# Designed miniproteins, single chains, part 69

Each design is a single chain, and the fold is of that chain. pLDDT is the mean over its residues in the fold that is shown.

## One batch from the design tools (miniprotein)

Design m2382
Fold by ESMFold2-Fast:
Structure m2382 (fold): chain A 85 residues (1-85)
Amino acid sequence: SMMKEEIAKKKVEEIVKRLSELTGQEIRILTVEVQGNVAYAELEIELNGEKHRVVLKVEVRDGEVVKAELFNAPEELIKALEELF
C-alpha cells in the first residue's frame, strides 16, 4: 500500500528530526527503503569531525512506531533514540 509506505517514510523523518534535536548534530537522510511495515534509512552524521554511516530501522503498525533500532551508530545517537521510546 502506497499510504503505508508514505507513513513509514514520515515516521523516519520525524525520528531523525528528534534525534538531531536531542544530539545537537546535523543528521542527513541518504536513502529510505520500505519493505512491508519496516523502513530502513541510511543516515550520515558527523560527530567530533568524523563521519558515521548509520542504519535506522523503523517498524510501523497502524500508523504508529512500534520499534526503532540503530545499527553501526555512535553511543550518543543510541542513547538519544532510547529517550524517544
Scores: mean pLDDT 82

Design m2383
Fold by ESMFold2-Fast:
Structure m2383 (fold): chain A 94 residues (1-94)
Amino acid sequence: MSPAEKEIKKLLEELKEIFESMEVLTPEMRELLERGIEYALQGDIESFEKALLAAVHQALVRAAARGPETLAATLEKIQRMGEIVKKIIEIQKA
């Protein structure tokens, strides 16, 4: 495994840990994330982004239904995941 591939794998594990810490996590959302991770490991960043956006959309809808405190906590986690995704894209471009 190249140094870049090792870094991407580490970032994907950090992304998964943040996602799994969400109160609104469902089996369907986990399946979308796992599919996205597989795409990222194959270098298919577009499919990774689509799968992650679908999972994030489900998280936001469910968090909003639970109330403003859950929505705020979920948004903070989504922002942290976005920073990780940005790093993955930057490594893939290098």
Scores: mean pLDDT 84

Design m2384
Fold by ESMFold2-Fast:
Formats: sequence, structure tokens, C-alpha cells
Structure m2384 (fold): chain A 105 residues (1-105)
Amino acid sequence: VVPAILGRLIEELAEKTGNEEAVKHAREAARDGSIEHLRKAAELLGLDPTLVTESASEAVYQLAVKAIEEGHFDIAEQARDYLENVFPDKERAEEIKKLIEEKKK
């Protein structure tokens, strides 16, 4: 479940940033749960690849922050939903909510 969630979020961010290589690796990770493809996709987007194996909630949080900075609020909202409902990391979900509201200001 976690590799599929991270793979899908990374795929969407990679598509919006035009990183075709990251899209391919993220799609493979989302399809079959490949940790190696997940790490490669994260690295290609400038995320810490160790987080996708050691702390999935932190990886989702870092992806959401990057999406907000790049103006992709729809991806950030998806990441927030996963933090709130799947990872039960409500504190990080609330931080993402505040960052989205602040950046839209």
C-alpha cells in the first residue's frame, strides 16, 4: 500500500514538472511496489530516497512541501489526505494544510 501511494504521488509531481524518467520509475513502483524504482523516482525529483524506505510519512510530507513550493496544490492535498487517513500523522497533515493556505494568500 505505502509504495503504491508514494509511487502515485511521485508520478503526479513528475508529470507536472516534466521529468519523464521519474514518471517511468514512479509508475513501476505504483504498479508492483518496487522499492528500487520508488527510490530512483524520489532521487530524480530531489527528494531523499532513504525516506521512502525508512519513513514513508516523512517522504509524503517532503513531497507535499515540494508540490506546494512549485504551486501543485492538488498533489499537496492528496498527500495531506494520506498523512491524515493512512499514516495517521495528523500533525504533519495540519502543517501541510497551513502551508497550502499561506501560499494561496
Scores: mean pLDDT 78

Design m2385
Fold by ESMFold2-Fast:
Structure m2385 (fold): chain A 70 residues (1-70)
Amino acid sequence: MLTKEQVKEIARIIAETDDPEEVDRLLTRMVLEGRIPPFTREELIEALKELLKEEDDEDIRKALEKLESW
């Protein structure tokens, strides 16, 4: 499972990147480097929603909006 710190890092990447293909490339690299575990889109969305309930973070909000639209 993704940690809160890993979810925040992923959210920042998504919030800063407007290209879904570039996001996929960057996240795949992080998994291959062992920085984050493998995850599904559904797992990431659930983790972002849960973290958003605990923290008011603009990157998390923007990342969730982008993922729901992509």
Scores: mean pLDDT 80

Design m2386
Fold by ESMFold2-Fast:
Formats: sequence, structure tokens, C-alpha cells
Structure m2386 (fold): chain A 71 residues (1-71)
Amino acid sequence: KEEALKRADELVAKARELLKVGKELLEAGDVEKGIAAILRAIGLAIEAVLLLEKAGLSREEAWDYVERKVS
């Protein structure tokens, strides 16, 4: 099921961008926007895990996949 992997990769890529933006905002002193960006990134990563589980990966496999791609 390649569509699920593609969608998960898109979610992870967006999560990585939001984590970078969130870190930059925190370093610039914009704490509220920085935290909001990080929380949104976490939400996208969780959605990617759930999508991969639905596609047939175990919880552990899905989590490891997303974790490695987000880092």
C-alpha cells in the first residue's frame, strides 16, 4: 500500500519543517508561536503513525519509522 507510505512521508516532512520553525521561534523569543508549531508537528507525526498502522505496520514499526524520519 504505497499511497499510505507516501502520505505518511508527506506528514513527516511537514512535521520536520514545523519543528525547525518552532525551534527558530523559541530561539527568537516567540514562545507561544514556537510551542504552537511544535505541538502541530507532534500531531502530524501521530497522524503518520496511525496511517502506517492502518497500512499494516505494527505500532512499534510505525513509531520507529516516523521517529527516524522526523529526526
Scores: mean pLDDT 82

Design m2387
Fold by ESMFold2-Fast:
Structure m2387 (fold): chain A 56 residues (1-56)
Amino acid sequence: PPGPEEAYEAGYKSAMSPEEAEKYEKLAVRAAALGGDEAARAAHQGGMEGKKISGT
């Protein structure tokens, strides 16, 4: 089962790894759905962090 740390990294990598973005997006969504509030927050934070850095 995915934990908040796994959710965060999946979200982060979905933004930072264009080649594997689809794969990591699916992992982040699943982690958020299965891991509850903590995992959902972590996935969102990871995605924001990655987009912020890659978008800069």
Scores: mean pLDDT 72

Design m2388
Fold by ESMFold2-Fast:
Structure m2388 (fold): chain A 77 residues (1-77, ends at bonding distance)
Amino acid sequence: SLEELKRELQKLMEEAAKHASAQGKVTLSTAATIIAASSDLVKSLAELEDLLRDALEIARDLGLRDIAERIRRLLER
């Protein structure tokens, strides 16, 4: 799901930044920037998720059952 993808991307970027900083491969400032960028990516994915929820509601109201089901599956997985 987009929600799982958001959590995984944030965790991976945070872990990578912490490991790189601990090994001296990047500065603490660079690690902080990477962590901030992961948060921004998660926010952008949340905005996409909200748009998909709105699209799902519109599709349901219009009786577009196939489109509604496809959006629902994307949001749940």
Scores: mean pLDDT 70

Design m2389
Fold by ESMFold2-Fast:
Structure m2389 (fold): chain A 63 residues (1-63)
Amino acid sequence: SHMEEKRKRWEEIQAEVFEAFDLIIDALEKKYGDSEGAEKIRANFEKERPKAQEELDKLIEKS
């Protein structure tokens, strides 16, 4: 259905965003040589991933 296609598309977009974030942080760590700063940013982002997923699910269900 259109709603199932919409959900799958948003889940794909969210997964791509998470993957892109990891790649960006890896690139910045290599460029600036700040492994401690990179690790702290990754840790903070990982704490927010479950909340982002829950919010996405709520938004899709309301559509």
Scores: mean pLDDT 74

Design m2390
Fold by ESMFold2-Fast:
Structure m2390 (fold): chain A 68 residues (1-68)
Amino acid sequence: LSDEELLEAGKRLQAAAQQLAADVGEELAVRYLTRDVGLSEALARRVVQGQLSEEELIEVGRIYVESR
């Protein structure tokens, strides 16, 4: 996958994670991201908070695609 495709995947995961946190709370959203996607707890919290740089979104997108 290209960096552009990984960036898109990371942005989709971040948006979905923020929506999940809005629905069920941050702690449960972080739990799902760590268990189902394989993110570290620290990185999962940053995804939920929308604090990722473009470089971090690409990395998150890579992890997400590999979890599929």
Scores: mean pLDDT 82

Design m2391
Fold by ESMFold2-Fast:
Structure m2391 (fold): chain A 72 residues (1-72)
Amino acid sequence: SARRAANVARAQERIDLLAETARRLRDADPATREQLIAETAARLGVAPAAVRAVLENAGFEAHRPPVSVEEA
């Protein structure tokens, strides 16, 4: 059905956008990474934090250094 084909196409476009963003994040400076996340979030109609969480959980985002806590 046409509606089913359209839904599959939209899902594929979203997957392709996330995959492209993930590839660009690997080679990007921190400022460029924040920009790419914000642009992807705007295109998907979601918060930037949601895009970051999806990419991080999928193992696409580079490991951030852990926040060091001082010994109490």
Scores: mean pLDDT 68

Design m2392
Fold by ESMFold2-Fast:
Structure m2392 (fold): chain A 97 residues (1-97)
Amino acid sequence: HMKELEEKARRIARIVREAGEILIKKMKEEGAPEEEIEKLRRVTEGRVEMALKAPENPDITVEEVLERVKEELKTAIEEGLKELEPLLEELEELLKE
């Protein structure tokens, strides 16, 4: 049902947004340049838009967007951003639906 895909897309978009906020906060705490923070903010917004539009996009499925976000979260966690672990767990629960 289309409404279920739209709800899943909104939940993925929220996870992406929260992950971006966590990473931006960490970058600010570590003294990253404003230009790098702004770049990450734009990348995060683009990923949020991609997730929200996935149900209507014939070139990508909601499941493909979910898998891409999952791999990106796993990579960030492996690189030390453990604050993302709860978001990865939530995303993996969405994969079971």
Scores: mean pLDDT 80

Design m2393
Fold by ESMFold2-Fast:
Structure m2393 (fold): chain A 73 residues (1-73)
Amino acid sequence: MKILVDGETAKIVVDEDIGKELAEKLKEKVRELAEKGVKKIEIYLSGAKIGEEGKKAIAELRKEGINIVLKKT
């Protein structure tokens, strides 16, 4: 997982399938970015599958008021 921050936008590139462990790491990193003033998070799936745990994590983060956009490469 690679993270690039540009002002209020963060780009996260995911090149591994989002299972339970990666979903938890994603939640932690997204919350840290939001605390630092990031308002928009773009998740790029580079051949990776999001999985059920990844979908749950994103739904939870969106419920917390974080703007998350999923993009396929």
Scores: mean pLDDT 81

Design m2394
Fold by ESMFold2-Fast:
Structure m2394 (fold): chain A 89 residues (1-89)
Amino acid sequence: SSSEVARQLALSAERLGWPKEVVELFRLIAELLEKGLPLEKIKEEVRKKAEELGLNPEAALRLVEGLLLRSEDPELAGRLLIKAVNELF
């Protein structure tokens, strides 16, 4: 699921020594996706958290979009996720 991929991103970021703020954002994205909230509510919470953590909120939103797109277009989703991570911090 998209939630499981987000959890794996958090674990990988932690293992690679990425900033704690990035790990926290990935964990929040995983939690919100698991809860099945409306997309607009997920985007609102993710934007707010990214801003609180000093991360790029637009890149954080593209992470969410890429995670949701992966079952429909895995190649485009992969490109969006890589670009979003590179622009996040």
Scores: mean pLDDT 81

Design m2395
Fold by ESMFold2-Fast:
Structure m2395 (fold): chain A 51 residues (1-51)
Amino acid sequence: SVDEAAQQLYDTRMDGLGDMYQASDEKRSDMLKEMNKRVNELTRRGQELEE
């Protein structure tokens, strides 16, 4: 559902931000890359559901 996709996108961003503040520089960089990929996938799914 649209609500489900929106919630997943929000949670992904918020969890990633929190974890990044606690991570080492190298781990933060890797987490940022993974989070951006997941955010892109969730954003695309959300857009498809809203079509």
Scores: mean pLDDT 69

Design m2396
Fold by ESMFold2-Fast:
Structure m2396 (fold): chain A 95 residues (1-95)
Amino acid sequence: MLSAEELLQRVKEILEKLKELQKRFDELYKKIKEGDLSAVPELYKVHDEILELATEGLDLLNQLFDQVGDSNQEALLLQTQIHIISTGSVDKVVR
């Protein structure tokens, strides 16, 4: 079992990767809205990567909450940021 510090560090690393994927998603989505439909397959690929990383990050956060308690402000902020990124991609994609 990972320590609370190791869990926190891994969640922060996942959030940084999610922020990079969100920027790429937003760029691809803009291209599609401007008529470049060739960006659609890459948009869905990035969406899948966001969902996979968000799921991993939320699992690590559940393990962190088990160690530090569900009122930990830093963990709650990280959870909120991961949810915002993952739901933002879902709201823009129709499968």
Scores: mean pLDDT 82

Design m2397
Fold by ESMFold2-Fast:
Structure m2397 (fold): chain A 64 residues (1-64)
Amino acid sequence: MIKLRVTLPADADVDAAIAGLERIGAKVTRLSDTELLVEAPDETVARGVKAFANNLGGSAEEVE
């Protein structure tokens, strides 16, 4: 399991972002209006999470 901290732009629709990440197969926990903790079961899903965040103008970083 790979944990990622996803940071979204202030104008991002957080609920839509959570729904999109869950469709990829990730588990999402909202930390704030712009930050999510995302748990990916494998590297393929983690790569999808990073691509999704980057496409929204945000970032994703692996955390311990």
Scores: mean pLDDT 83

Design m2398
Fold by ESMFold2-Fast:
Structure m2398 (fold): chain A 100 residues (1-100)
Amino acid sequence: AALLGRAAEALGEAAIEHAVTEEARAHGEAGRAHGAAALASTDPAEAGRHAAAGAGHVVEAGLLIMKHGGPENVPIGAGLAIGGIGIGYEAELRFGVPAP
């Protein structure tokens, strides 16, 4: 749980840093907030739900960064999207919450 929460928070922060639209920034901020909530949760199921929600926001931010950030941001956006997919998949495997 803690690793998934930290990963979602870190990727949310990276999404904010590289956000080229307000929509991408909002998704990055939501991903960071859900990652922090997952870390603060004492219930594994609640932590898993927050990690999965944060993952979904990170994926969306990454896709927006790829779409709107120009060619130099394509690897960054792709990394965020892949990282978010990985977090969502792990949350589904460990906590039984659907991937976003």
Scores: mean pLDDT 79

Design m2399
Fold by ESMFold2-Fast:
Structure m2399 (fold): chain A 66 residues (1-66)
Amino acid sequence: EEEKKKLQEQIERDERLARAMHLLLTSDKPLEEIAKEVGFDSLEEFEAFFREATGMTPEELREKYR
C-alpha cells in the first residue's frame, strides 16, 4: 500500500513537472501563477520541488531555454 502510494506520488510529481515545464516555456505567466496552476500552495514549495527534480530553479530554466 505505501509502495503503491509512493509510485502514485512519483507519477503526480512527473505530471506536475511536465505541466510546469510546458507553462514555463510557452507562457509569460509569473512563477507564482504557474506554482498555483500545477498544485503548489507557495512559490517556495514549487521552487524546491523543481530544483530537486531538474537541478535548476524554474527561473533559471525559463531564462536558459525561453
Scores: mean pLDDT 76

Design m2400
Fold by ESMFold2-Fast:
Structure m2400 (fold): chain A 65 residues (1-65)
Amino acid sequence: SREEMAEKIRELGEKEGVPEHILEGIIEALLNGDSVALLVGAKELEELGYHELAKLLREAARSLE
C-alpha cells in the first residue's frame, strides 16, 4: 500500500539524514500518486548522495504505474 511505502521512505530517509521537509514533500507526492514528482525527487536525492532513498523512490513510482 502507499501507507506502507510511506513508512519505508520515512525510515530510510531518517536513517540517511534526509531533512524532514524533503521527506514530507516526498510522502505527499506518493500519497497523491504523483509518479513524476517521485522520479524528479529521486534524481535530486541521488545528486545529493541519498542513493538508497533515490532507489526506493524509483520503485515507489514504478508501483504506481
Scores: mean pLDDT 84

Design m2401
Fold by ESMFold2-Fast:
Structure m2401 (fold): chain A 108 residues (1-108)
Amino acid sequence: MRLDESAPKEEQEEAERKNKLRTALESAIIMRKVLEKPIESEEEEREIVEEAKEIAEKAEKENNMLEKLKEELERVKKLIEESPEVDESMLNVVESVEKVLEEEEKKK
């Protein structure tokens, strides 16, 4: 099928859904990296963001974003559980990512 910006509403909704999944996966990877090691410089921040995008793009091409998201989210949850100092904002990000995962599983 053509990459047509004038595509029907249903095709646009599906594209938006995939974009949400990819964004959630990127966020989960970034969160995991930050929880593993504090960001000390802008260069480290950019490297983490770029790596997360590359992983998410590969997962999208391989059609396994949902599986990768589950794996990354579980790792993030374990890191949060092991950390004595967890910000409520970090928990809110995890909950947002989890909602995206639940919506995708619900659409079976």
Scores: mean pLDDT 75

Design m2402
Fold by ESMFold2-Fast:
Structure m2402 (fold): chain A 88 residues (1-88)
Amino acid sequence: SGKKPKVRVRVEERDGKAVITIEADNPAVAGLTAREVAKALEERGIKVLDLTIGPTSATLVVEGDPEEVARLVKEHLESLGIDFEIEV
């Protein structure tokens, strides 16, 4: 397969926080996906500290373990049937 995923997610640790980067070729998709992820994490008790939406990417900074955050993001996007890839 050579098909590029619709959404690309990266979860990294910085200063004891999880940083989630969401990229898409369509800026509306990146922003909407970031808002959906923020809502899902907040509903699961994870505090969203910052949300920045750019032209082709969005970044979330959250209080939590990166591995746990990545797991919750993956489960939520899978439940919505979103075409994505995730890196931790």
Scores: mean pLDDT 82

Design m2403
Fold by ESMFold2-Fast:
Structure m2403 (fold): chain A 81 residues (1-81)
Amino acid sequence: TKEAVNARLNVMAQAIAAKTGLSVEESKNAIQEVVADLAGVKAPASNEDMIKALKEKPGSEIVKEALKRLGKEQYEADIVY
């Protein structure tokens, strides 16, 4: 559901923000850019694109790619998702 997708996005973004010191909003934007790339669309990705990406990639891989985009890949091992 839309609510479940938003809840997962919020949990991922909060995990990145907590470890990196970046804002939750900046972290959400990075996640949405990763999902949009996986779906082959322009960010922000739709809820359908998010659901599809989460079925093809575990949340941990999406978080890892978002960290790379933010230049914070060193925190990958510190974020459990």
Scores: mean pLDDT 74

Design m2404
Fold by ESMFold2-Fast:
Structure m2404 (fold): chain A 58 residues (1-58)
Amino acid sequence: SRELRFAAVPPDASPEEVVDAAVAGNGLTLTPEQRAELYALARADPSLRAALEYLATL
């Protein structure tokens, strides 16, 4: 993929909801381990920079 897009998320979305929206918006299929890592990154960094960088490697 050339670009990652995050779909618009509700203003009160949890980190997990933001991750789920990003995965769905980019048409990705993740292993449980990859999804758990994304959730952990999103929880640790609400700016989602680390989660975005990890998602870009998939």
Scores: mean pLDDT 70

Design m2405
Fold by ESMFold2-Fast:
Structure m2405 (fold): chain A 74 residues (1-74)
Amino acid sequence: SQAEISRKIIFAGSSVSFARVHYSLGDLESAKKLLDEARKLAKEVKKNKDKMTPYQKEEYEIILKDIKELEEEL
């Protein structure tokens, strides 16, 4: 459902945001754990890419970029 896709996008975004906060505080273990969770959620969202609205696709691409940027910093 659209609601389920939106929920997973929100959870993926929240996970990478929390990972960034933990990274800024020097908590690398929590940052990596949250980043792994964000990646798993993003992978689940990707399975529904053909059902995404244009807005959801834009949000998903932003989350992927945020995940990649944090991975390269860790």
Scores: mean pLDDT 85

Design m2406
Fold by ESMFold2-Fast:
Structure m2406 (fold): chain A 61 residues (1-61)
Amino acid sequence: MEEERRRIVDTARELIRKHGRKPTVEELADALGISREELERLVREVFGATPQLLLNGLPVP
């Protein structure tokens, strides 16, 4: 579970750094190699949140 948290957050941060904006839920799912539905399930299990809520909580440069 800790490895999954790190992977999700690090991937989202990398996409923010690369594009200078928050990724869409679909971009994050694609970068993780999973479907949007699987990302929603995983984020619920790991963070108790939706992917959109998780992304809203991340800092933007």
Scores: mean pLDDT 77

Design m2407
Fold by ESMFold2-Fast:
Structure m2407 (fold): chain A 66 residues (1-66)
Amino acid sequence: SLKEKILEQVKAAIRAGHEVAAMFGLKEGYELGFSIEDLEEVLRLARDAGLTRVARYAEQLIEKKK
């Protein structure tokens, strides 16, 4: 699915340290219907990679879904 493809692109961007690409992918994926579980996975990866801005954005998106 397109959502699954975007999730994999976000994860790849995080692993590569590409913060801007990860941020755009997170926005697109959220609009396509990322689940709380998808967002929590992205949050964990961003924290592990030290991408503070991506982690903060993922936290905000999780809050919006509660």
Scores: mean pLDDT 88

Design m2408
Fold by ESMFold2-Fast:
Structure m2408 (fold): chain A 91 residues (1-91)
Amino acid sequence: MKFEVWAIKDGKKVKQLVEPEEDLDEAARKLEEALDSLTDEHDGLEFVFEGLSVEQAVGWAIRIMGLGLEKGWEVEKVVIEGDKLTVFLKR
């Protein structure tokens, strides 16, 4: 399993907030630090998980949506394709 996060500006990936990480606890820590580094220029976030079961993907989607909403982001799209989850947030 691996996890990565990208910051989006004007529909384009501009900054990688979390590089591909296999340790979920380390990925969560890096994500929390990276979210604090975001500026008003960043209007979207892309979360990518690979190597998940469908059940794990649904659980992670719910967690990421909840975290995003709590921090003032809106859910744009959630995509589950095989063992890959992608969550798109916007503001």
Scores: mean pLDDT 76

Design m2409
Fold by ESMFold2-Fast:
Structure m2409 (fold): chain A 80 residues (1-80)
Amino acid sequence: ELTTEQQYVVLFTSLSIALSGIEFALRTNNREDLAREAAHLQALIAEARAFLPQASPDDQARLDRLIAQGQELLARARAA
């Protein structure tokens, strides 16, 4: 069982990597990669949202920013 701080670090790191992945897929204009990266990012956003009530206010603010960035990138992926 992970501590709340360890869960935050895992989610933050995973979201950061997923954001980089979808940004790369958008730049290379590969639809297959975009679909895969979008699905992964959407799953991680759902996990982060489920975790938010357990996080400190500062950690909530950081995760909310990553979630907002992810939602913007998902909207761009759908438009591509």
Scores: mean pLDDT 85

Design m2410
Fold by ESMFold2-Fast:
Structure m2410 (fold): chain A 100 residues (1-100)
Amino acid sequence: MSPIEKLREIYEKALEELKKAKTPDEFIDVINKALMEIYKIVKEYGKDLTPEEKEEVLNLIREFADKILELARSLLTPEQVENLKKALDEFIKEIEKLLE
């Protein structure tokens, strides 16, 4: 399985679990687990990716972050959504550094 296919599998599974989350804590736990799994894949394989594959990884993670924030608005307070957006923005910056 390619690193990008592994990331897509993590993305799809996490979005399914997020839709089933009943509490803010359960929702955040799903996100933290998914981000950790994504970080491990990018750290292990990221440097060996082509420039095109690196851009696909970044686009996939940005799309995942957008979907997380859409789902979060139904379950989290506006303040919690803002804090989550900041955490996701920082995570994307860390992934960008791993792909340099």
Scores: mean pLDDT 86

Design m2411
Fold by ESMFold2-Fast:
Structure m2411 (fold): chain A 84 residues (1-84)
Amino acid sequence: EEAKKKAVDNVTEELQLYLLSKREEIEKASKKEREEMLKEIKEYIRDKATREGKKLKLTKEEIEELIKQLEKSVEEGIKSVQES
């Protein structure tokens, strides 16, 4: 459990730092550019979560659940930037 939580926390932290570095670009971006950024971020999440999950011996279902949680956090973060 602790190992799983640590992996989630590490991926979440890296993603938060990435979003912070991209905040100004996202605020200035067109709708299409934001959609492309979201796709890239989701791709990064899937790849990172899959690699870390496999190292931790997570099942496919556990990895997909982790990906969904991380993607939801990203979508909420981007919406927050768009509304601010």
Scores: mean pLDDT 73

Design m2412
Fold by ESMFold2-Fast:
Structure m2412 (fold): chain A 71 residues (1-71)
Amino acid sequence: MSEKEKLKQEASEILSRAEKIYLREKTEEAEEALKEIGELYKKALELVDSDIEKAKEYVKKMKEIVEKMEA
């Protein structure tokens, strides 16, 4: 798997994890976290072909948010 494909897969998996948490919990906190992850996901996908380092930074932020949701 290319680094670009791996990054897109990781971002998609994080978004899926956040969606599952929101659907289970249905809290306002989970809704806001999912919304933030969705915005970061969109930004990461826009940059994955042009600026992979910046795309990685957005995916890292998504991961930090979803890990807080799981705590």
Scores: mean pLDDT 84

Design m2413
Fold by ESMFold2-Fast:
Structure m2413 (fold): chain A 77 residues (1-77)
Amino acid sequence: AKVGDVVGPHSHPSDTEKFTVVEGEVELTINGVTTVLKPGDEVTVPAGATHSLTLLSPEVVLKVVINGQEGEWVARE
């Protein structure tokens, strides 16, 4: 992945998705509203909301929780 890469747009019809930034910076866009997230920031995307991530750092590490299932998402240049 590279700075400026976009992940999405995406939605989960029935499940909330929680993003926690561990490393790096991303822009999170939810229903057309964009927020910059930094390490320690956490955002919950409502069920059915269209969202996308834009990478702002060469290395990004996110914790992602969907329907109580925790995963790690990693992008590196």
Scores: mean pLDDT 75

Design m2414
Fold by ESMFold2-Fast:
Structure m2414 (fold): chain A 55 residues (1-55)
Amino acid sequence: KDKILQEIEEILKEIPKEKRETILTIVKDNLDSFDVDPEELIKNVKEEKKKLLSE
């Protein structure tokens, strides 16, 4: 759990703070729920990052 959270935080550090808070809310909601696939969470965060950082 801690490793996954740190990996997500590292990805989020490269995203603007305003948009990062939206992603953090989604991640927290998913982590608070049982039986969440951590790989799916990381994948979703990476996809959102790509969208937010694309020129």
Scores: mean pLDDT 69

Design m2415
Fold by ESMFold2-Fast:
Structure m2415 (fold): chain A 92 residues (1-92)
Amino acid sequence: AAPAPQVTQSPSSLSVAPGSTVTLTCSASGGPVTSFYWYKQKDGKLTLLKSSTSSSSLTLSNLTPEDSATYLCKAVNSDGQVTFGQGTKLTV
């Protein structure tokens, strides 16, 4: 069985002006990762933003105060094991 992935998100937090564009990064190690998922966590809700088999980054453009949230990366390995990153806190 493949080991559970180790997931690191960067940056841990950032503050930007409205209208900005930011790129959040997610790295995974500890075994073969087959897919990445990005979620927006706000007001007790978790919303799927992006799924990818090849890209571990999330680019957000034309930011508004409604985009202020914690953004979570999820990595899934070849055995179906899931690990979430620590999150990136965005303030707009």
Scores: mean pLDDT 82

Design m2416
Fold by ESMFold2-Fast:
Structure m2416 (fold): chain A 86 residues (1-86)
Amino acid sequence: SEAAVQALRARADALASRALMLEIMGETPDVIAKEYDEALQALEDYLAAARAAGLLSPHQEHLVQEIIEYLKKKIEEYRKKAQEER
């Protein structure tokens, strides 16, 4: 249903906001990477559900994919930082 797909997007947005707040608060890189990874998984679940339901225009789908790529870069950045911390 559309409501179920919207709930998946709300979850993804909430997880991404949480990851950003932990980053701003200066949490450890391993924690930040994990929280961004949870946000990425939630957004990918949303994209799959929204595609299956036909709820996204090609332009909207492209914007979601751009956010996915941004989250992937954040995960890579903080995983590298976590490996550099002793």
Scores: mean pLDDT 90

Design m2417
Fold by ESMFold2-Fast:
Structure m2417 (fold): chain A 95 residues (1-95)
Amino acid sequence: MKPRYKGTVKATKKENGKIITETKTFESEDVRELLGQLADAIREALEKGYDKIEVTVEKDGKTLTFTTSSPEEAMEVLNRIVEEFAEDIDRDIAA
């Protein structure tokens, strides 16, 4: 069976003394498609002025969580997620 990959982007900001949270969840059988969807969601949240972004990805029954508060940190988070899935990406390309 092809592994199903799941990712969640949770964006949080404080506006007028209230905490506003927006959550988007993505699922794909292709890890590269999931990574693209996560990258787009992080970029959109930052463009909308969200102060804190939490990215959660599920792999092999394990959950990995990354947090960023800036565009620079977002790129580092995406690179770490790519490293965690590097073997899966190489395997999918080789197949």
Scores: mean pLDDT 74

